Designed miniproteins, single chains, continued (2). Designs and how they scored, part 75

Each design is a single chain, and the fold is of that chain. pLDDT is the mean over its residues in the fold that is shown.

## One batch from the design tools (miniprotein)

Design m6584
Fold by ESMFold2-Fast:
Structure m6584 (fold): chain A 62 residues (1-62)
Amino acid sequence: SSAIEKAIAGLRKSIAEGDAAGTAAGVHELRRLLEQYPDSPLAPEAEAAIAEGEAFLRTHGL
């Protein structure tokens, strides 16, 4: 969906910019969208983006 696409793009932008707060918010929003739309064709890409965000947060002690 367009919402999941925008959430993936937003999360990846926050990671690229080193924005820890934006990355945490993006992970949370993308998880919420996947709970609502678990069978989305974008689910694998969203899960990859969540993993990238979580790895970023762990590296920064968050």
Scores: mean pLDDT 86

Design m6585
Fold by ESMFold2-Fast:
Structure m6585 (fold): chain A 78 residues (1-78)
Amino acid sequence: SSQDKQQQLKATKIQLQITSLLTEARLYIRQGKVDEARKKVEEAKKLLEQGKPLLSDQTYKTLEKNIKEIEEEVQEAE
């Protein structure tokens, strides 16, 4: 339906925004800017929680796992 398509577009936008934030976090880790990387991870977490009603449970869990992987990389860089 058109409503399902609109929800899918909103979900895709959230996924792209989270992916962009995680890419920026990885770039900051490579530059030794661990505090800036942590801020990008926290922004991604906030966006994921705000986006939860628009995401399927499976997509939410996948994004949560991706965020957690980068968060672990930040902890290892400290």
Scores: mean pLDDT 87

Design m6586
Fold by ESMFold2-Fast:
Structure m6586 (fold): chain A 89 residues (1-89)
Amino acid sequence: MKELLELAEKAKELFKEYKKAVEEGKIDLKTLYQFMETLERLLELAKELGLEEKILPIIEGIIRALAREDYDEALKLLDELIELIRSEL
């Protein structure tokens, strides 16, 4: 559970870094790839803990928001993910 929360918080920090780069007119693909890898690791751990059904829809929402360049919605969903994980502790 603590590791799952740490991964969710890491994903949010990576996303904030990526969003800041985009706002500065930069393409930070390395940070984006690290963000995606962190979400994949989080989903694998969630599956091991029996939380996949609760977490997967939020992760899919984050990916859809990112694809639409709706960075504020993606951040909101990351906060919802963190709160969901905290509620399961």
Scores: mean pLDDT 85

Design m6587
Fold by ESMFold2-Fast:
Structure m6587 (fold): chain A 72 residues (1-72)
Amino acid sequence: SNLERIRKIRELDRLFAENPDDLEGVKKLIEKYLGKEEAERILKRYQDTLASRGPEAARAELLRLVREELKK
């Protein structure tokens, strides 16, 4: 449902805001919502974006990818 999607994104955004360096916590939360395969794909894209465009762009891309997968 739309409410469940909004709650999941808010939980992820909160975790990222409170613990920006805790990638393991972020990964586990995405695995819980989307499964291990999607979490690994999203985290790889996050790391690539972090290296090329920095942390703000990487966080935005991660949240965008999670939102797109939660719509399915």
Scores: mean pLDDT 82

Design m6588
Fold by ESMFold2-Fast:
Structure m6588 (fold): chain A 70 residues (1-70)
Amino acid sequence: FEEYARKAAEAKTLEEMEEYVAKAVREDIKSGGKYAETVRKLQEAMGLAYEEGVEVGQKKAREIVEEALK
């Protein structure tokens, strides 16, 4: 999970960010929903990336990852 969440926060394109958010969701499902709140927030950051650009979504994802993975 942590690897994919970090890679989503480092993504340079919308396609790359979507790929790693999807992989993080898959890892959360395998864990039985242990990371569900962090996944929800990452999906919100992905929404921002689509609406305002990948740079805005990436910044939000980075904040989420730094908070959750401390």
Scores: mean pLDDT 79

Design m6589
Fold by ESMFold2-Fast:
Parts: C-alpha cells; sequence; structure tokens
Structure m6589 (fold): chain A 74 residues (1-74)
C-alpha cells in the first residue's frame, strides 16, 4: 500500500538523519519517496522526520507521528 511504502522510506530517512548521512543520501530517499507516493506525502514525511530529530524524539515516536499524518493524507 502507499502507506507502507511511505513508512519504509520514513524509516530509512529517520535512520539516515540519526547517523548524520550526507545530504545527497537524504535527498535521494526523499526523491524516491516522492516518485512512489507523491511529492505532498514526501514533504510531510521529511518535515516530521526533521522535527522529530531536532526534538530528540525516539525512532518509534517519530514513526508514530508520521503514520498518524499519513493515515490522514492517504
Amino acid sequence: SPLEVALEHARRLIDALENKAPLEEISEIVIEMAEEVGEEVAKQVYHLALEGHSQGLSREETLARIRAELERLL
């Protein structure tokens, strides 16, 4: 489903941010997500992943917030 595809990319994005991956790698994840589930969904996931990272939220809490938003959009 589009929801599960978006969540798989969200997990990759959260892990990349936590591991301080290069901006190019982060950009590739967002682009791949946008191609599969649309630009609007990809932007929302990116925003929530950055917000969770900046606030020091756990991976599970960040994913829960992303899932809730995606269930509203998809």
Scores: mean pLDDT 86

Design m6590
Fold by ESMFold2-Fast:
Structure m6590 (fold): chain A 100 residues (1-100)
Amino acid sequence: DPERHERILREEFPEAEEIPKEELFEIIDKLREKILSQPKTPLSEHNLKNLDEIEKAVENGEIRVYLEKGKKASDSDILNALATLVHLPHLKRMVLGGNE
């Protein structure tokens, strides 16, 4: 139940803010461009396929990433969270606290 999960998130992390889908797409696109700028390998093809799956899940609202108030997350932290959410079907969202 996505609405119930959102209510629980707001209860447990009332100061957490959802990272906008537009920002998530920008991070995904940056990584895709970086991969495409490198020589084609089986690993790079696998990574591109994973990014396509992540992008679709974000677009459909199936996965979401939140950031705790006063915390910072790198593009790498956000991408790792998105990859985790796509590969774990019981998870719909993740809250990032970062370090500092």
Scores: mean pLDDT 74

Design m6591
Fold by ESMFold2-Fast:
Structure m6591 (fold): chain A 67 residues (1-67)
Amino acid sequence: MEEAIEDAKRGYELAKQGKSVEGAIDAGRGLAKANGLTEEQRKLAADGVIKNYGAEAGLRAAELVLG
């Protein structure tokens, strides 16, 4: 479970190399896909995306994470 979030964060960091918006969306989708994520873990991931990509792009990814 924690590893699923870590993988998403790693993907998100790689996306920063040149795919910032796409990376945020992919990270959010990856986390949402991972079964067994707690609401707290989803919220933490969503917050991280919003902080790094800004409100609009981050909110899209956050919605995918939060479901």
Scores: mean pLDDT 59

Design m6592
Fold by ESMFold2-Fast:
Order: structure tokens, then sequence, then C-alpha cells
Structure m6592 (fold): chain A 85 residues (1-85)
């Protein structure tokens, strides 16, 4: 299950860089313990003076990483990325 945690940490780091490049302020990042092969991160962001909470859930399926990003009040966005063996 360390592999799921490492994949989630790398995904979140890359996602934070994209948010910062867009001028979105990252206030806090919280990683929850891995449960049932799923790593969850909660990111608090500030955009146009409004604080929002993003929930990122990461799981591995074979050589594929599946990340689901949910914003409070928005539709969930799903990302799929191949993970090296």
Amino acid sequence: DERVREAAEKFVEEYIKELEEKGIEVISVEFLPVRDGIATAIIKVKENGEEKELVISVRLHGNTMIAVIAEKGELAQTSRTEVPP
C-alpha cells in the first residue's frame, strides 16, 4: 500500500503546481491514511477571495492510477494516468 501513497503524493504535488501556475492559493494539504487501497487528500484553496475544499481520491488498478477530484458544489472530475511498473 506504500505504492498507492507514493502515487497519491506525486499526483497531489503535480496538481498543486498546476493550481499555483493558475494563480490559485493553496492554504493547506492533508493526507488521510490509506484505506482499502485508496489514498485521500484534502486540499484547501483560495480563489478570488473565496475558500474552497478539494477532495482527491487516488487508487491503483493494475498499471493505471485513477484519481477523482471533487470540489464542494461541483461535478467530480476523473483523471487516469499510467504508473510505471
Scores: mean pLDDT 75

Design m6593
Fold by ESMFold2-Fast:
Structure m6593 (fold): chain A 94 residues (1-94)
Amino acid sequence: ADEVIEKLEEMIEYVEEAKKAGKIPENVADLILGGLKQAKKLVEEGRYEEALQVLEGLIDFLDKLAERYPESKEVLEELREKLEEIKEKVQEIL
């Protein structure tokens, strides 16, 4: 679980930096950050199935955002790739 928590913290930092740099709309960044923080809390509590559902929801959300915000597509695709890696690690714990 520690590796999953570390990767979620890295992703939270990445999104906060992308938000500050204006690479992603502020409201979109806040929604992603909320989901990442929720997933982290669920992992810390050992609630891996619920964490997996949150991560899957974030991946679906990012896919839809990449279509809607082509100017942020590169950042959103990087976030999606990182979320898939975290999801795979959570699945290995289950």
Scores: mean pLDDT 83

Design m6594
Fold by ESMFold2-Fast:
Structure m6594 (fold): chain A 103 residues (1-103)
Amino acid sequence: VPESILRAVRQAIGQVTYLKHKLSNDPDVVKLLSQAEQLLQKALAYAEQGNLQKAAKYLQQASKQLRQAAKLAEEKGYNQQASSLNNLADLLDQISRELERLS
């Protein structure tokens, strides 16, 4: 796997952890972000093992969790954080497509 992809996934994990801290007052949002973080860790592990198809699948699942978290955050008035979560989900979808092309 290209080092740039592994770096991007690690940065995504860091961003989810940061947003989870910022949104810590909302347990429903934190739950979705914790699920996304676990899925990203699985994606990273599979990518490091060279299982690009499994890595892509877990990135897609993480993206869906981030979009659900973004919608909930937006409904609660956290518009900047919701935008960040949607941008991160878009990035994960792009990485997932790149991994599928490399498989």
Scores: mean pLDDT 89

Design m6595
Fold by ESMFold2-Fast:
Structure m6595 (fold): chain A 88 residues (1-88)
Amino acid sequence: MDEFRAWVEQLFQDAVREGEEWVRKNPNISEEELERLAEEAVQRLRDQILAIERETGRGLLPASELPEFERRLEELRRAIYETARKVQ
């Protein structure tokens, strides 16, 4: 569990950093482009975590872990939007 949580946390932190850096380099990003970027970042993180689940056979689908997983994806989306608002 701890190793898996560390991987998920690292992937989340990398996704946030990448998204924030991209937005800082593109401060004139349109709302439509920002929404697309945020959704693509969330989908990429979701796919990466699901790939780890498939490879390890651990299973991310226990009901107790789903709210935390979805909360992390929402946090990523919010971080990208908040950074965009600060650099506009």
Scores: mean pLDDT 73

Design m6596
Fold by ESMFold2-Fast:
Structure m6596 (fold): chain A 55 residues (1-55)
Amino acid sequence: DEKEKELRELLAVIAEEKGIRAVAKALGISPAELSRYIRGEKISKESLEKIKKAA
């Protein structure tokens, strides 16, 4: 989906600048879940909802 693609790209840039652990902590998810999401891998529905609501 277009919105999710834009969000993934934005989060990838922020994670490269600030560090994936810091961004994941701010979103309330694990760094592993955030890394998977950025790479287009499947993550839990709960983590996905947290990412979308935080955006």
Scores: mean pLDDT 79

Design m6597
Fold by ESMFold2-Fast:
Structure m6597 (fold): chain A 95 residues (1-95)
Amino acid sequence: SEILEELKEILEAILEQVEQLEAESGKKPTPEAQKKLELLKKFLEALKNSKSITEAVKKIISSLSKEELELLIDLLETVDSPDAKEALDLLKKKL
């Protein structure tokens, strides 16, 4: 899936940029930002081991807190694909 590969590349680039900024500034992320980064790392790992966004979400959904569910919903609402919409529906039902 082109959308799956594109989403993996975007998340990987975001995580690399954050790591570089931390290295350059010497500042640690806030606890809130750390939680968001850990969620993105977890989601990226699931995406790498899945054939679809929906499959990736199914692998992690049971371990997500309400705050993590909301963050992942916000992310996937920016992705215009049927696969992302199916994943989004699953996340919203878990809330």
Scores: mean pLDDT 82

Design m6598
Fold by ESMFold2-Fast:
Structure m6598 (fold): chain A 89 residues (1-89)
Amino acid sequence: SDALEYVRKLTEEIQQRTEEALAKAREGLENPSTLQQAIDELEGTEYGADLTARYAAAAGDQESAKQNQQLAEQMRRAREELRRALEAS
């Protein structure tokens, strides 16, 4: 169905954005001046993953829903780590 194809494309995009956001998170830990930008990008990508997970579930794609939930949780954990680093500096 068109909905399932759309879910697959969104999940691929979220996976790519997650990789980019996590790379910026690693850069932020090495360069404190970029920490806030890295946090903002993790928050935006996490929100996208949560939305995609809900859309996937509604479309009946439980695998994509679970994958996007896992990506959102990974970004949430990274964001918490970066927030603590920002508060310490």
Scores: mean pLDDT 85

Design m6599
Fold by ESMFold2-Fast:
Structure m6599 (fold): chain A 69 residues (1-69)
Amino acid sequence: SNAELLQATREYFARSADVTGEMVDELIALKKAGASEEELQKVYEEHDKRMAELREAYRKRVEELEAKS
């Protein structure tokens, strides 16, 4: 249903915001510790991976909801 799809979308955006917030907090901590550019780059790469996994999970959830309709 549209309501279930909207709820799944809201949850996806909320989780995406949380994951991005965690990345920002880690970058702040690393920058304060004098971390290298290479260490900062690893944080961005891990964030990209986590975001890709969230997008895939959301896509699968949308497909499951549409298949039941």
Scores: mean pLDDT 88

Design m6600
Fold by ESMFold2-Fast:
Structure m6600 (fold): chain A 71 residues (1-71)
Amino acid sequence: MSPEVQKIMENLEKYLSTLSKEQQIALLRAEIKSLEEEIARLEADPNADPKKLELTRELLEAYKQRLEELE
């Protein structure tokens, strides 16, 4: 996992710790959907930064893994 994604996940965990399990699941599902939509937009844009696309894909995978830990 890249240092950038690690930092995002650490900040996410701090926020998640203030939420109920049901709220955590709802938030992660919403974020996963948002990231999937962003990936689709980046893939459709010929001027998109390839590093941003890769980072967004890595972040999506991290959120999916975190959601599985709650279910």
Scores: mean pLDDT 84

Design m6601
Fold by ESMFold2-Fast:
Formats: structure tokens, sequence, C-alpha cells
Structure m6601 (fold): chain A 73 residues (1-73)
């Protein structure tokens, strides 16, 4: 479980950083809208038996990572 969430966080960070490199003015909703579906697909590939609670955790991680990167500016 910890390994899954760590991989999800790293992947979300990579995707969010790529978006911010292309568009430095990208907003939190824009980053989340682009990153979230890709990260959820990645998480489901790592664990096909993801519960609704685990999917909620993944969504929270995406939002948290995007917000953290925006605050570092």
Amino acid sequence: MEELLEKVREYARKLAEEILQKDPNATLPQIVAEVRPKVLEYARELDPNLTEEQERAVRTIVASVALELLKKR
C-alpha cells in the first residue's frame, strides 16, 4: 500500500511539473483536471482491485501535489 501511494505521488508530481514547465500560469483546477485521470489510470494498472476509498486517496494526493508545487512559487 505505501509503495503504491509513493509511486502515485511521484507520478502526479512528474505530470504536474511537466504542465507547469509548458504553462507557468496553469491554475490548480487545470493541473488537477489534466493529471487526475492519468494518475487514476496508473494506480488502477498497479492495483486492479482499488477500492473507492483508495481512489479517493489517489485524488487527494493529486490535489495535494499540485497545490504544493504552486505554493513553492
Scores: mean pLDDT 81

Design m6602
Fold by ESMFold2-Fast:
Structure m6602 (fold): chain A 81 residues (1-81)
Amino acid sequence: SAEEKRNRELFEEALRRAEEALEEVRARIEDMDPQKLKELYGEILSLVRQAADLVRNRAPLSELERVLREIERKVEELKEL
């Protein structure tokens, strides 16, 4: 159905967003002072792993979106450093 196709597209978009956040975190961690990143790094990694696990287990999209929004906020904090 059209509804199922839309949900699949949203799911794929959410997955790509999670992958983008993961790549950005990894790239910045290597370039930045470890002392400044210590706490943020651990928290972001935990959230990213949660998102990956939700995708793997095909959890509800709303739950994935919630975790992705949290990742976005933490990544934004990282950019402010």
Scores: mean pLDDT 69

Design m6603
Fold by ESMFold2-Fast:
Structure m6603 (fold): chain A 58 residues (1-58)
Amino acid sequence: MEEEREKIIDELLDLYNKYKQYGEEFAAKKMKEYIDSKKVPDEVVAEFARRILEEKKK
């Protein structure tokens, strides 16, 4: 159950880290394309956003 969510979050984090080099807005656009194509639930998107904030604090 959580394994599927973690996999999606990991893929989102990988995309964010890859595209953030081109700018936060560009990264956000690429993330949204992935989220829409994969039908990612809002709950998972919110957890992903929190994980980005936590990762930045490390």
Scores: mean pLDDT 75

Design m6604
Fold by ESMFold2-Fast:
Structure m6604 (fold): chain A 84 residues (1-84)
Amino acid sequence: SAFEKEVEEQIKRLEKQMKELGIKIDEEELKVHIEVAELGRKFNETKDKEYLEKIKELVLKYFEKNGDEKKKEEAEKAIEEAKK
């Protein structure tokens, strides 16, 4: 389960980076976090990297919808960095 542990560590790193961006938990943000958690669980079950891309798209669309262009850019860079 080295791959499983690696994926969990990457997800935790992304969550930590999101928290460091000072994002406050609200109703819409909570929904995004729940869906991200479900996508992460699916990635752990299937090992399909497309679930990581879906997490990225979901987070970026959320910030775009809320007009947070700076947060969108920061989240995009953080997610891409975590994938390396």
Scores: mean pLDDT 68

Design m6605
Fold by ESMFold2-Fast:
Parts: C-alpha cells; sequence; structure tokens
Structure m6605 (fold): chain A 66 residues (1-66)
C-alpha cells in the first residue's frame, strides 16, 4: 500500500525533526482524513488509522530506549 508506506515515511521524517508524540498523532490523523477524502472505505480507513497509530507508538518506544 503506497499510501500507508508514504504516511509512515512522513511520520519518521517528522520524528527526526523532533516532533512530539502529540504532534506525530496529529500528522497521522491528517493522513487518515486525506484517505477518507480520497474515497477509501471505512474499513480501509480504520486499518490505516490503526497502522499509523502503531507506527507512532513504535517511534515513541524507540526514543524511550535511547
Amino acid sequence: DAFLAEAKEQLRYYAELGFSEEELLEVADRAVAQARAQGFSDEEVARLEAELRAAVREIVAERQRA
């Protein structure tokens, strides 16, 4: 899924710039809203949201290990 891959890359980019967990979740929420606007189904959007929130949690966990 190119959209999911691009959204995850964007999250990693902003994380490297020092974005907080709250700011990264806002980026994820904007990606979810864009998917809805592009005609993704409710089920596809729910899966995308879960995947992006998991990616934010992984980024935060990586920071806490350092």
Scores: mean pLDDT 83

Design m6606
Fold by ESMFold2-Fast:
Structure m6606 (fold): chain A 82 residues (1-82)
Amino acid sequence: SEDTANALVDAASATRDAAVEAAKSGDPATQKEQADVLREKSRLLRDGAVNEGRMNKDSSERLKAQADAAEAAAKALAEAAA
C-alpha cells in the first residue's frame, strides 16, 4: 500500500540522517554498525519495491531508488570505517 511505501521511505530517510551523524563521529565501530543498518533498510525497501511493482510502478521505482541510495550510503560508510 502507499502507506507502507511511505513508511519505508521515511524509515530510510531517518537511517540516512543517522549515517551522516555516524560519519561525523569518526568512530569506526559506529560507522560499521550504521552501515549494517543501512544494508538491512535497503533490503526491506527492495523487497517493498518488488511487492509494489505489479500494482504501482511509480511507487516501486521510488522504493528502488531509496534502496539504491541506502546501499550506496552503507558502502561509503563501511569504506570510511575501513
Scores: mean pLDDT 75

Design m6607
Fold by ESMFold2-Fast:
Structure m6607 (fold): chain A 75 residues (1-75)
Amino acid sequence: KEEEAERYIRIAVGAYTGALLARENGDQDLADHLEKVADRWVEKAAELLGMSDEQKEELRKQVRTEAENLAAQQR
């Protein structure tokens, strides 16, 4: 359960990272698509872990922060 949620979180981080890089390259359609994909995986992870709405928003912020850091390292 928690191991599965960790996989979903890693997918979400990857998708957000891709969205940030796509936006930097001017591909707004791809960036929007990848953000929606990432949000869906965060939602699934939060549901699997039985998170409250408040905890889910905190998770979303953490995932986005990690994605920003990864995007910066890939620049």
Scores: mean pLDDT 82

Design m6608
Fold by ESMFold2-Fast:
Structure m6608 (fold): chain A 63 residues (1-63)
Amino acid sequence: SAETRFNLGKLYLSGGKNDLAEVEFKEALKLDPSLAENLKKAAEVLKKSGFTKEADTVEKVLA
């Protein structure tokens, strides 16, 4: 499901596996485009918190 893929993407991102996180987030967005709002918010929080590489990974999914 979209929720499962989104949660798996978050888990990979927290583990520094940014390439795997990108794949899971892209698949989640294909299943549920409304998750784009959650990803935008997450990217902003990550960027403000100094997690620039992780924020860039999420922003790349949204592009």
Scores: mean pLDDT 82

Design m6609
Fold by ESMFold2-Fast:
Order: structure tokens, then sequence, then C-alpha cells
Structure m6609 (fold): chain A 64 residues (1-64)
């Protein structure tokens, strides 16, 4: 099991639009970019710059 708790901030995945960055999406939803990357690692990979338009991201916040 994962340490701590996570909360889904959106009931549906966010679809990446042209011009979006993982950092700008994280700032828009008030989440840590590293946590957003970790949750979406299977889609984005380990580099936030590998983010591509049309990818579906889970927007979640880790508590504690």
Amino acid sequence: GAEGRVYVLAPEPYVVEPGDTLRSIAERYGVAVGHLLAVNRVVVGDDPRDLRPGQELLIVERVE
C-alpha cells in the first residue's frame, strides 16, 4: 500500500492540451509537480518534459 493518503481533485482524467506543461497543470490545480508525475508515471514516464497533447492525467493531491 502507498504511504499517506491521496485525493482525486477531478472525477475524470485531465486531457493534456497543446501548450500545457506538467508544471503548469500542477500549478493550476495546486498540486506538487513531482507528485503529479509520480501518479501519472505510466503515461508520461520519468521526465515531465515527455508530456504530450492528448494524454490523460489523474489530478490528485497527496495529504501527509
Scores: mean pLDDT 69

Design m6610
Fold by ESMFold2-Fast:
Structure m6610 (fold): chain A 61 residues (1-61)
Amino acid sequence: SLSQLQAQELLRQLGFPPFSGATLVAAIKFVQQQYDLLVDGIAGPETLAALQRAASGQSGH
């Protein structure tokens, strides 16, 4: 899905290796746990918002 592709790109921007399939789902679940979100492995709006904030806050330049 487009949301999963966006999560993959945001994770790459945060310095993570490109994930796909089960590894992408595992990475999304890890992010959801870290931000106290629903852990379903689906890159919903809340998960994408958390990743976007992390990416913008980490830019530092």
Scores: mean pLDDT 75

Design m6611
Fold by ESMFold2-Fast:
Structure m6611 (fold): chain A 55 residues (1-55)
Amino acid sequence: CSGPALLFCPTVGVDEGVKFILKQCPSMNEDEARAICLEVSGRAALAKKVREELA
C-alpha cells in the first residue's frame, strides 16, 4: 500500500502513524509500517521547513 497513508503519517506521531498504515495495509508488518512512518515524518518536517523559508 502507498496511497493516503503517507499523507496522514507526517501530521501525527509515529505510533499513531503506524496504526494508520496498518489499518490501510494489514498485510504489512508493524516494523515495516514504523519504518515508513519514520521516513515520511522526517521528510514532512524537512518539507515544512523549506516551505516556511520560501514563504
Scores: mean pLDDT 62

Design m6612
Fold by ESMFold2-Fast:
Structure m6612 (fold): chain A 72 residues (1-72)
Amino acid sequence: MVPIDLTIPVEGSKEELEKLAKQLTAEIERLGGTTTSAEVDAERKQVIIRGTVPKEALPDFAANVQKLVNEA
């Protein structure tokens, strides 16, 4: 398991940030990881995700995070 601590700046509404947080949490769980915290800071336009993923899944997770952030 590899620890994850990501602060993601996102230009969007509170609803868009909450959607991104849910998508990132679902992606961690899909890859066999665990989300320890998921926070949305709408005023600072940030999504903060902490958790772990399997080492083997890290490249897929990184690629999917980049894709989701670019689509937000």
Scores: mean pLDDT 80

Design m6613
Fold by ESMFold2-Fast:
Structure m6613 (fold): chain A 64 residues (1-64)
Amino acid sequence: DIKLLYDALKAISEGNIEEARKLMKELIARGVKVETLTKAIEALEQGNLDSAKRLVQEALNEVL
């Protein structure tokens, strides 16, 4: 799951919103940091990339 979180951060940084959303939904389906990643997807949909990156980074730090 750590690799998927890194891949999601990279996708956001590259502006690939479709890929970032897909990766976060896969993590949520696996039960990984569901609340935090749901908020991250909401931030992406609002165009708030900085908040989305911060939330994914928080999820990554909490699963280590």
Scores: mean pLDDT 81

Design m6614
Fold by ESMFold2-Fast:
Structure m6614 (fold): chain A 91 residues (1-91)
Amino acid sequence: LSKLAKDLTLEASKLFDKALETGDEEIAAEAVRLMSKALVISLGDLGKGHGLIVAQGTAQLLGVDLDKMLKAMNEGIEEGEKILKEEKEKS
């Protein structure tokens, strides 16, 4: 899990850099999705609150649609929760 969270965070970071350079809303949404997923994998339920801050901050900083960022956040959270559930079943 630590390696997966790290890899997702690095990919999200690259996408945030690209979104900042281009203003591309779809790239920003993908960055929010991957970061929210990484946060849930790393922090569990606490990661949901951090994901919300990332989504809101991204929308405000880039002037992109908040609803799209929130949708991407929720998709990332759901994906992260699924991974945590699968790891729990393995134990």
Scores: mean pLDDT 84

Design m6615
Fold by ESMFold2-Fast:
Structure m6615 (fold): chain A 85 residues (1-85)
Amino acid sequence: SEAEKEAKLEELAKELQNFLKSMGLEGKITVTREPTDIYLLTVTVNLDGKEYTGTVVVSFVDGEIEAVSYSQAMKDLLAKIKAKQ
């Protein structure tokens, strides 16, 4: 159901937010829906006074998460966050 998809996306967004909190970072996560049951999680984080944005793509098949993929910008952002720890 749509409610189950929304609950799973909210859980993923909360996990990302908690990860950022654990790293001492302030960030924003925005969820966007695409027509083919693809959802984009846009992650925005401020590091050293500069804003960085990355995207996580989540695809659903029959109400279940089929794939989760990270944009190159998201991979680069995660690497920057880890390196700063």
Scores: mean pLDDT 78

Design m6616
Fold by ESMFold2-Fast:
Structure m6616 (fold): chain A 84 residues (1-84)
Amino acid sequence: SDFIERAKAVKTIEEAKELLEENEKAHDEELERLRRLGKRFTEEEIKQEKLNSQTALLEIAYEAGGLSEEEYKELLEEVKKKLE
């Protein structure tokens, strides 16, 4: 996906935060599309899917060398607190 390629190109914590915000908006738009098609989701399912997606993007950014271990762990904790 475009998000995976963008995650590989992340160079700063600010770029990582912007990527996560845009990914969350894309998830919200996809949820609205699926709801229009008659799909139903619990709040727990929505939070878990967002958590999985955002943590995967952070891991990709870290593995690509764009984030330090400290920056990666800090952002990961922020995502978990927001989506717990």
Scores: mean pLDDT 86

Design m6617
Fold by ESMFold2-Fast:
Structure m6617 (fold): chain A 76 residues (1-76)
Amino acid sequence: MVKVSDDADEAATNPNAVSALIPDELRTPENFEKLKKWAESKGLKAIANPGKYLLVTAKTKEEAEKILQELLSFLL
């Protein structure tokens, strides 16, 4: 699952979740829609409401970190 949230600590409740701050310049409605479409294209559930943090949850923490890095690279 991929989620945009203002709660950075939401990832701390799940050992298989990771989070990163979305840079201010990337927090646009266009980029949130782009994130949602990317996640859906990978078969992932996405909740891309406006927010400061990108949260990723997967079966393992390593898989979640991989998805997070792919998403950050996609937005750059």
Scores: mean pLDDT 76

Design m6618
Fold by ESMFold2-Fast:
Parts: C-alpha cells; structure tokens; sequence
Structure m6618 (fold): chain A 102 residues (1-102)
C-alpha cells in the first residue's frame, strides 16, 4: 500500500494530467494550433516533474516515467495531426496512474 505522502503526490500528478487533458480538449474544440496544444503538455510535464522531485518517492518517480512516455507519444501524435489518438494516450496514462492508487 502507498504511504499517505506517496498517495498525495500521485493524486496531485493525476490532477495535473487531468487538467492538461481538459485544456487540450478545450483548445482543440476552439481550433487552437498544434503548438498551443504542445505548450500545454510541455507545461504539464514540467509541473509533474516538480511534484515527483518534491515527493522524493519511488512511486512518484515511476509515475513520472510512465507519464513522460505518454507525453512523448501524445506530442508526436499531435505533431502528426492525430489528435484523437493523442487524447486516448493521455486518458490511458490517467487510468494507469489511478490504478496505481488502488
């Protein structure tokens, strides 16, 4: 089972990823550029890294590595114009992190 501090760190990281997903969905609906979508994901990745560093937890570091891989894949998909696959990748990453909290 996760410690209370590890759980709090993972919950914060999940919240950052959920906020980023919602912002990307809203920006895409508004017709924003790919660069604007990429900026959101880059900022979210930096915020998650800050949380993981502050938590100094193996669970938080594992969550960061998993999210970083998902961000790389999603960013590549956005650059390719495959927005639906990018959003699916982010949703899958959120689901995996939530499973780690159970």
Amino acid sequence: ALSPAERAALERMIAILEEALAEVEALRAAGASADELLDVLFEAQLRMAEVAIAADSPAAQAALRHAAEAFRRAMALIRAGDYDAALATLREAIAALRAALA
Scores: mean pLDDT 85

Design m6619
Fold by ESMFold2-Fast:
Order: sequence, then C-alpha cells, then structure tokens
Structure m6619 (fold): chain A 73 residues (1-73)
Amino acid sequence: SLTDEQILEGVENIIRELAKKYGLPKEEVDELLNFAREEIEKYKGDKAGIDEVLNKLSERLQELFEKKRKEKA
C-alpha cells in the first residue's frame, strides 16, 4: 500500500510535469502543490479521502486551464 508521503510525492510529480507541459507560472504551481499538501494532510490515514483529494486536484487543474482560456478569449 502507498503511504501518505508516497501519494504526495506522486501527486507533486504529476503537478510538476503538467506545469512543464503547459508552461504554468510558478505561483500557480506553488498554489497547486500547497493545496495537495494541505488536502493530503487533512485526509491522513483515510484511503477514501485520498481518492477525494485526487479528484479535487483534477477539478482544480481543469478550472485553471478553463480560467486561462477565458482570460485569453
């Protein structure tokens, strides 16, 4: 089974790779990383809560991409 630390490391790596691919500003990357750390700590020891954290991160990423699209439109 994955530890909370291993899950956080995996999530941080995904965020960093997406940031490189889409050229996200450091401030937005730092906000996503801080959000991931806070949510994982909140659900520490709850495996169902970790799935919810991953879902919330996916939603936040989608919101950031849509916001950037609307700001350019």
Scores: mean pLDDT 70

Design m6620
Fold by ESMFold2-Fast:
Structure m6620 (fold): chain A 68 residues (1-68)
Amino acid sequence: ATLPAQPPVPPREVIDAAVERAKNDPSLTVDELAAFIAEELARRGGPALTPDQLRAVAENAKAVAEME
């Protein structure tokens, strides 16, 4: 295969939880939401994400929550 074996994609359940957390607490910083995502991944045995990847997921989830 010419593509990476493990793309840094969290499970849909973790993404949905992050969006819901951001909707319920719009005062959350990106760093706080990234920490929440890291804990959800650890709890579910999900893939290890880098700090930059966690922030990217958190920023996206926060943006989605703010638009809704």
Scores: mean pLDDT 73

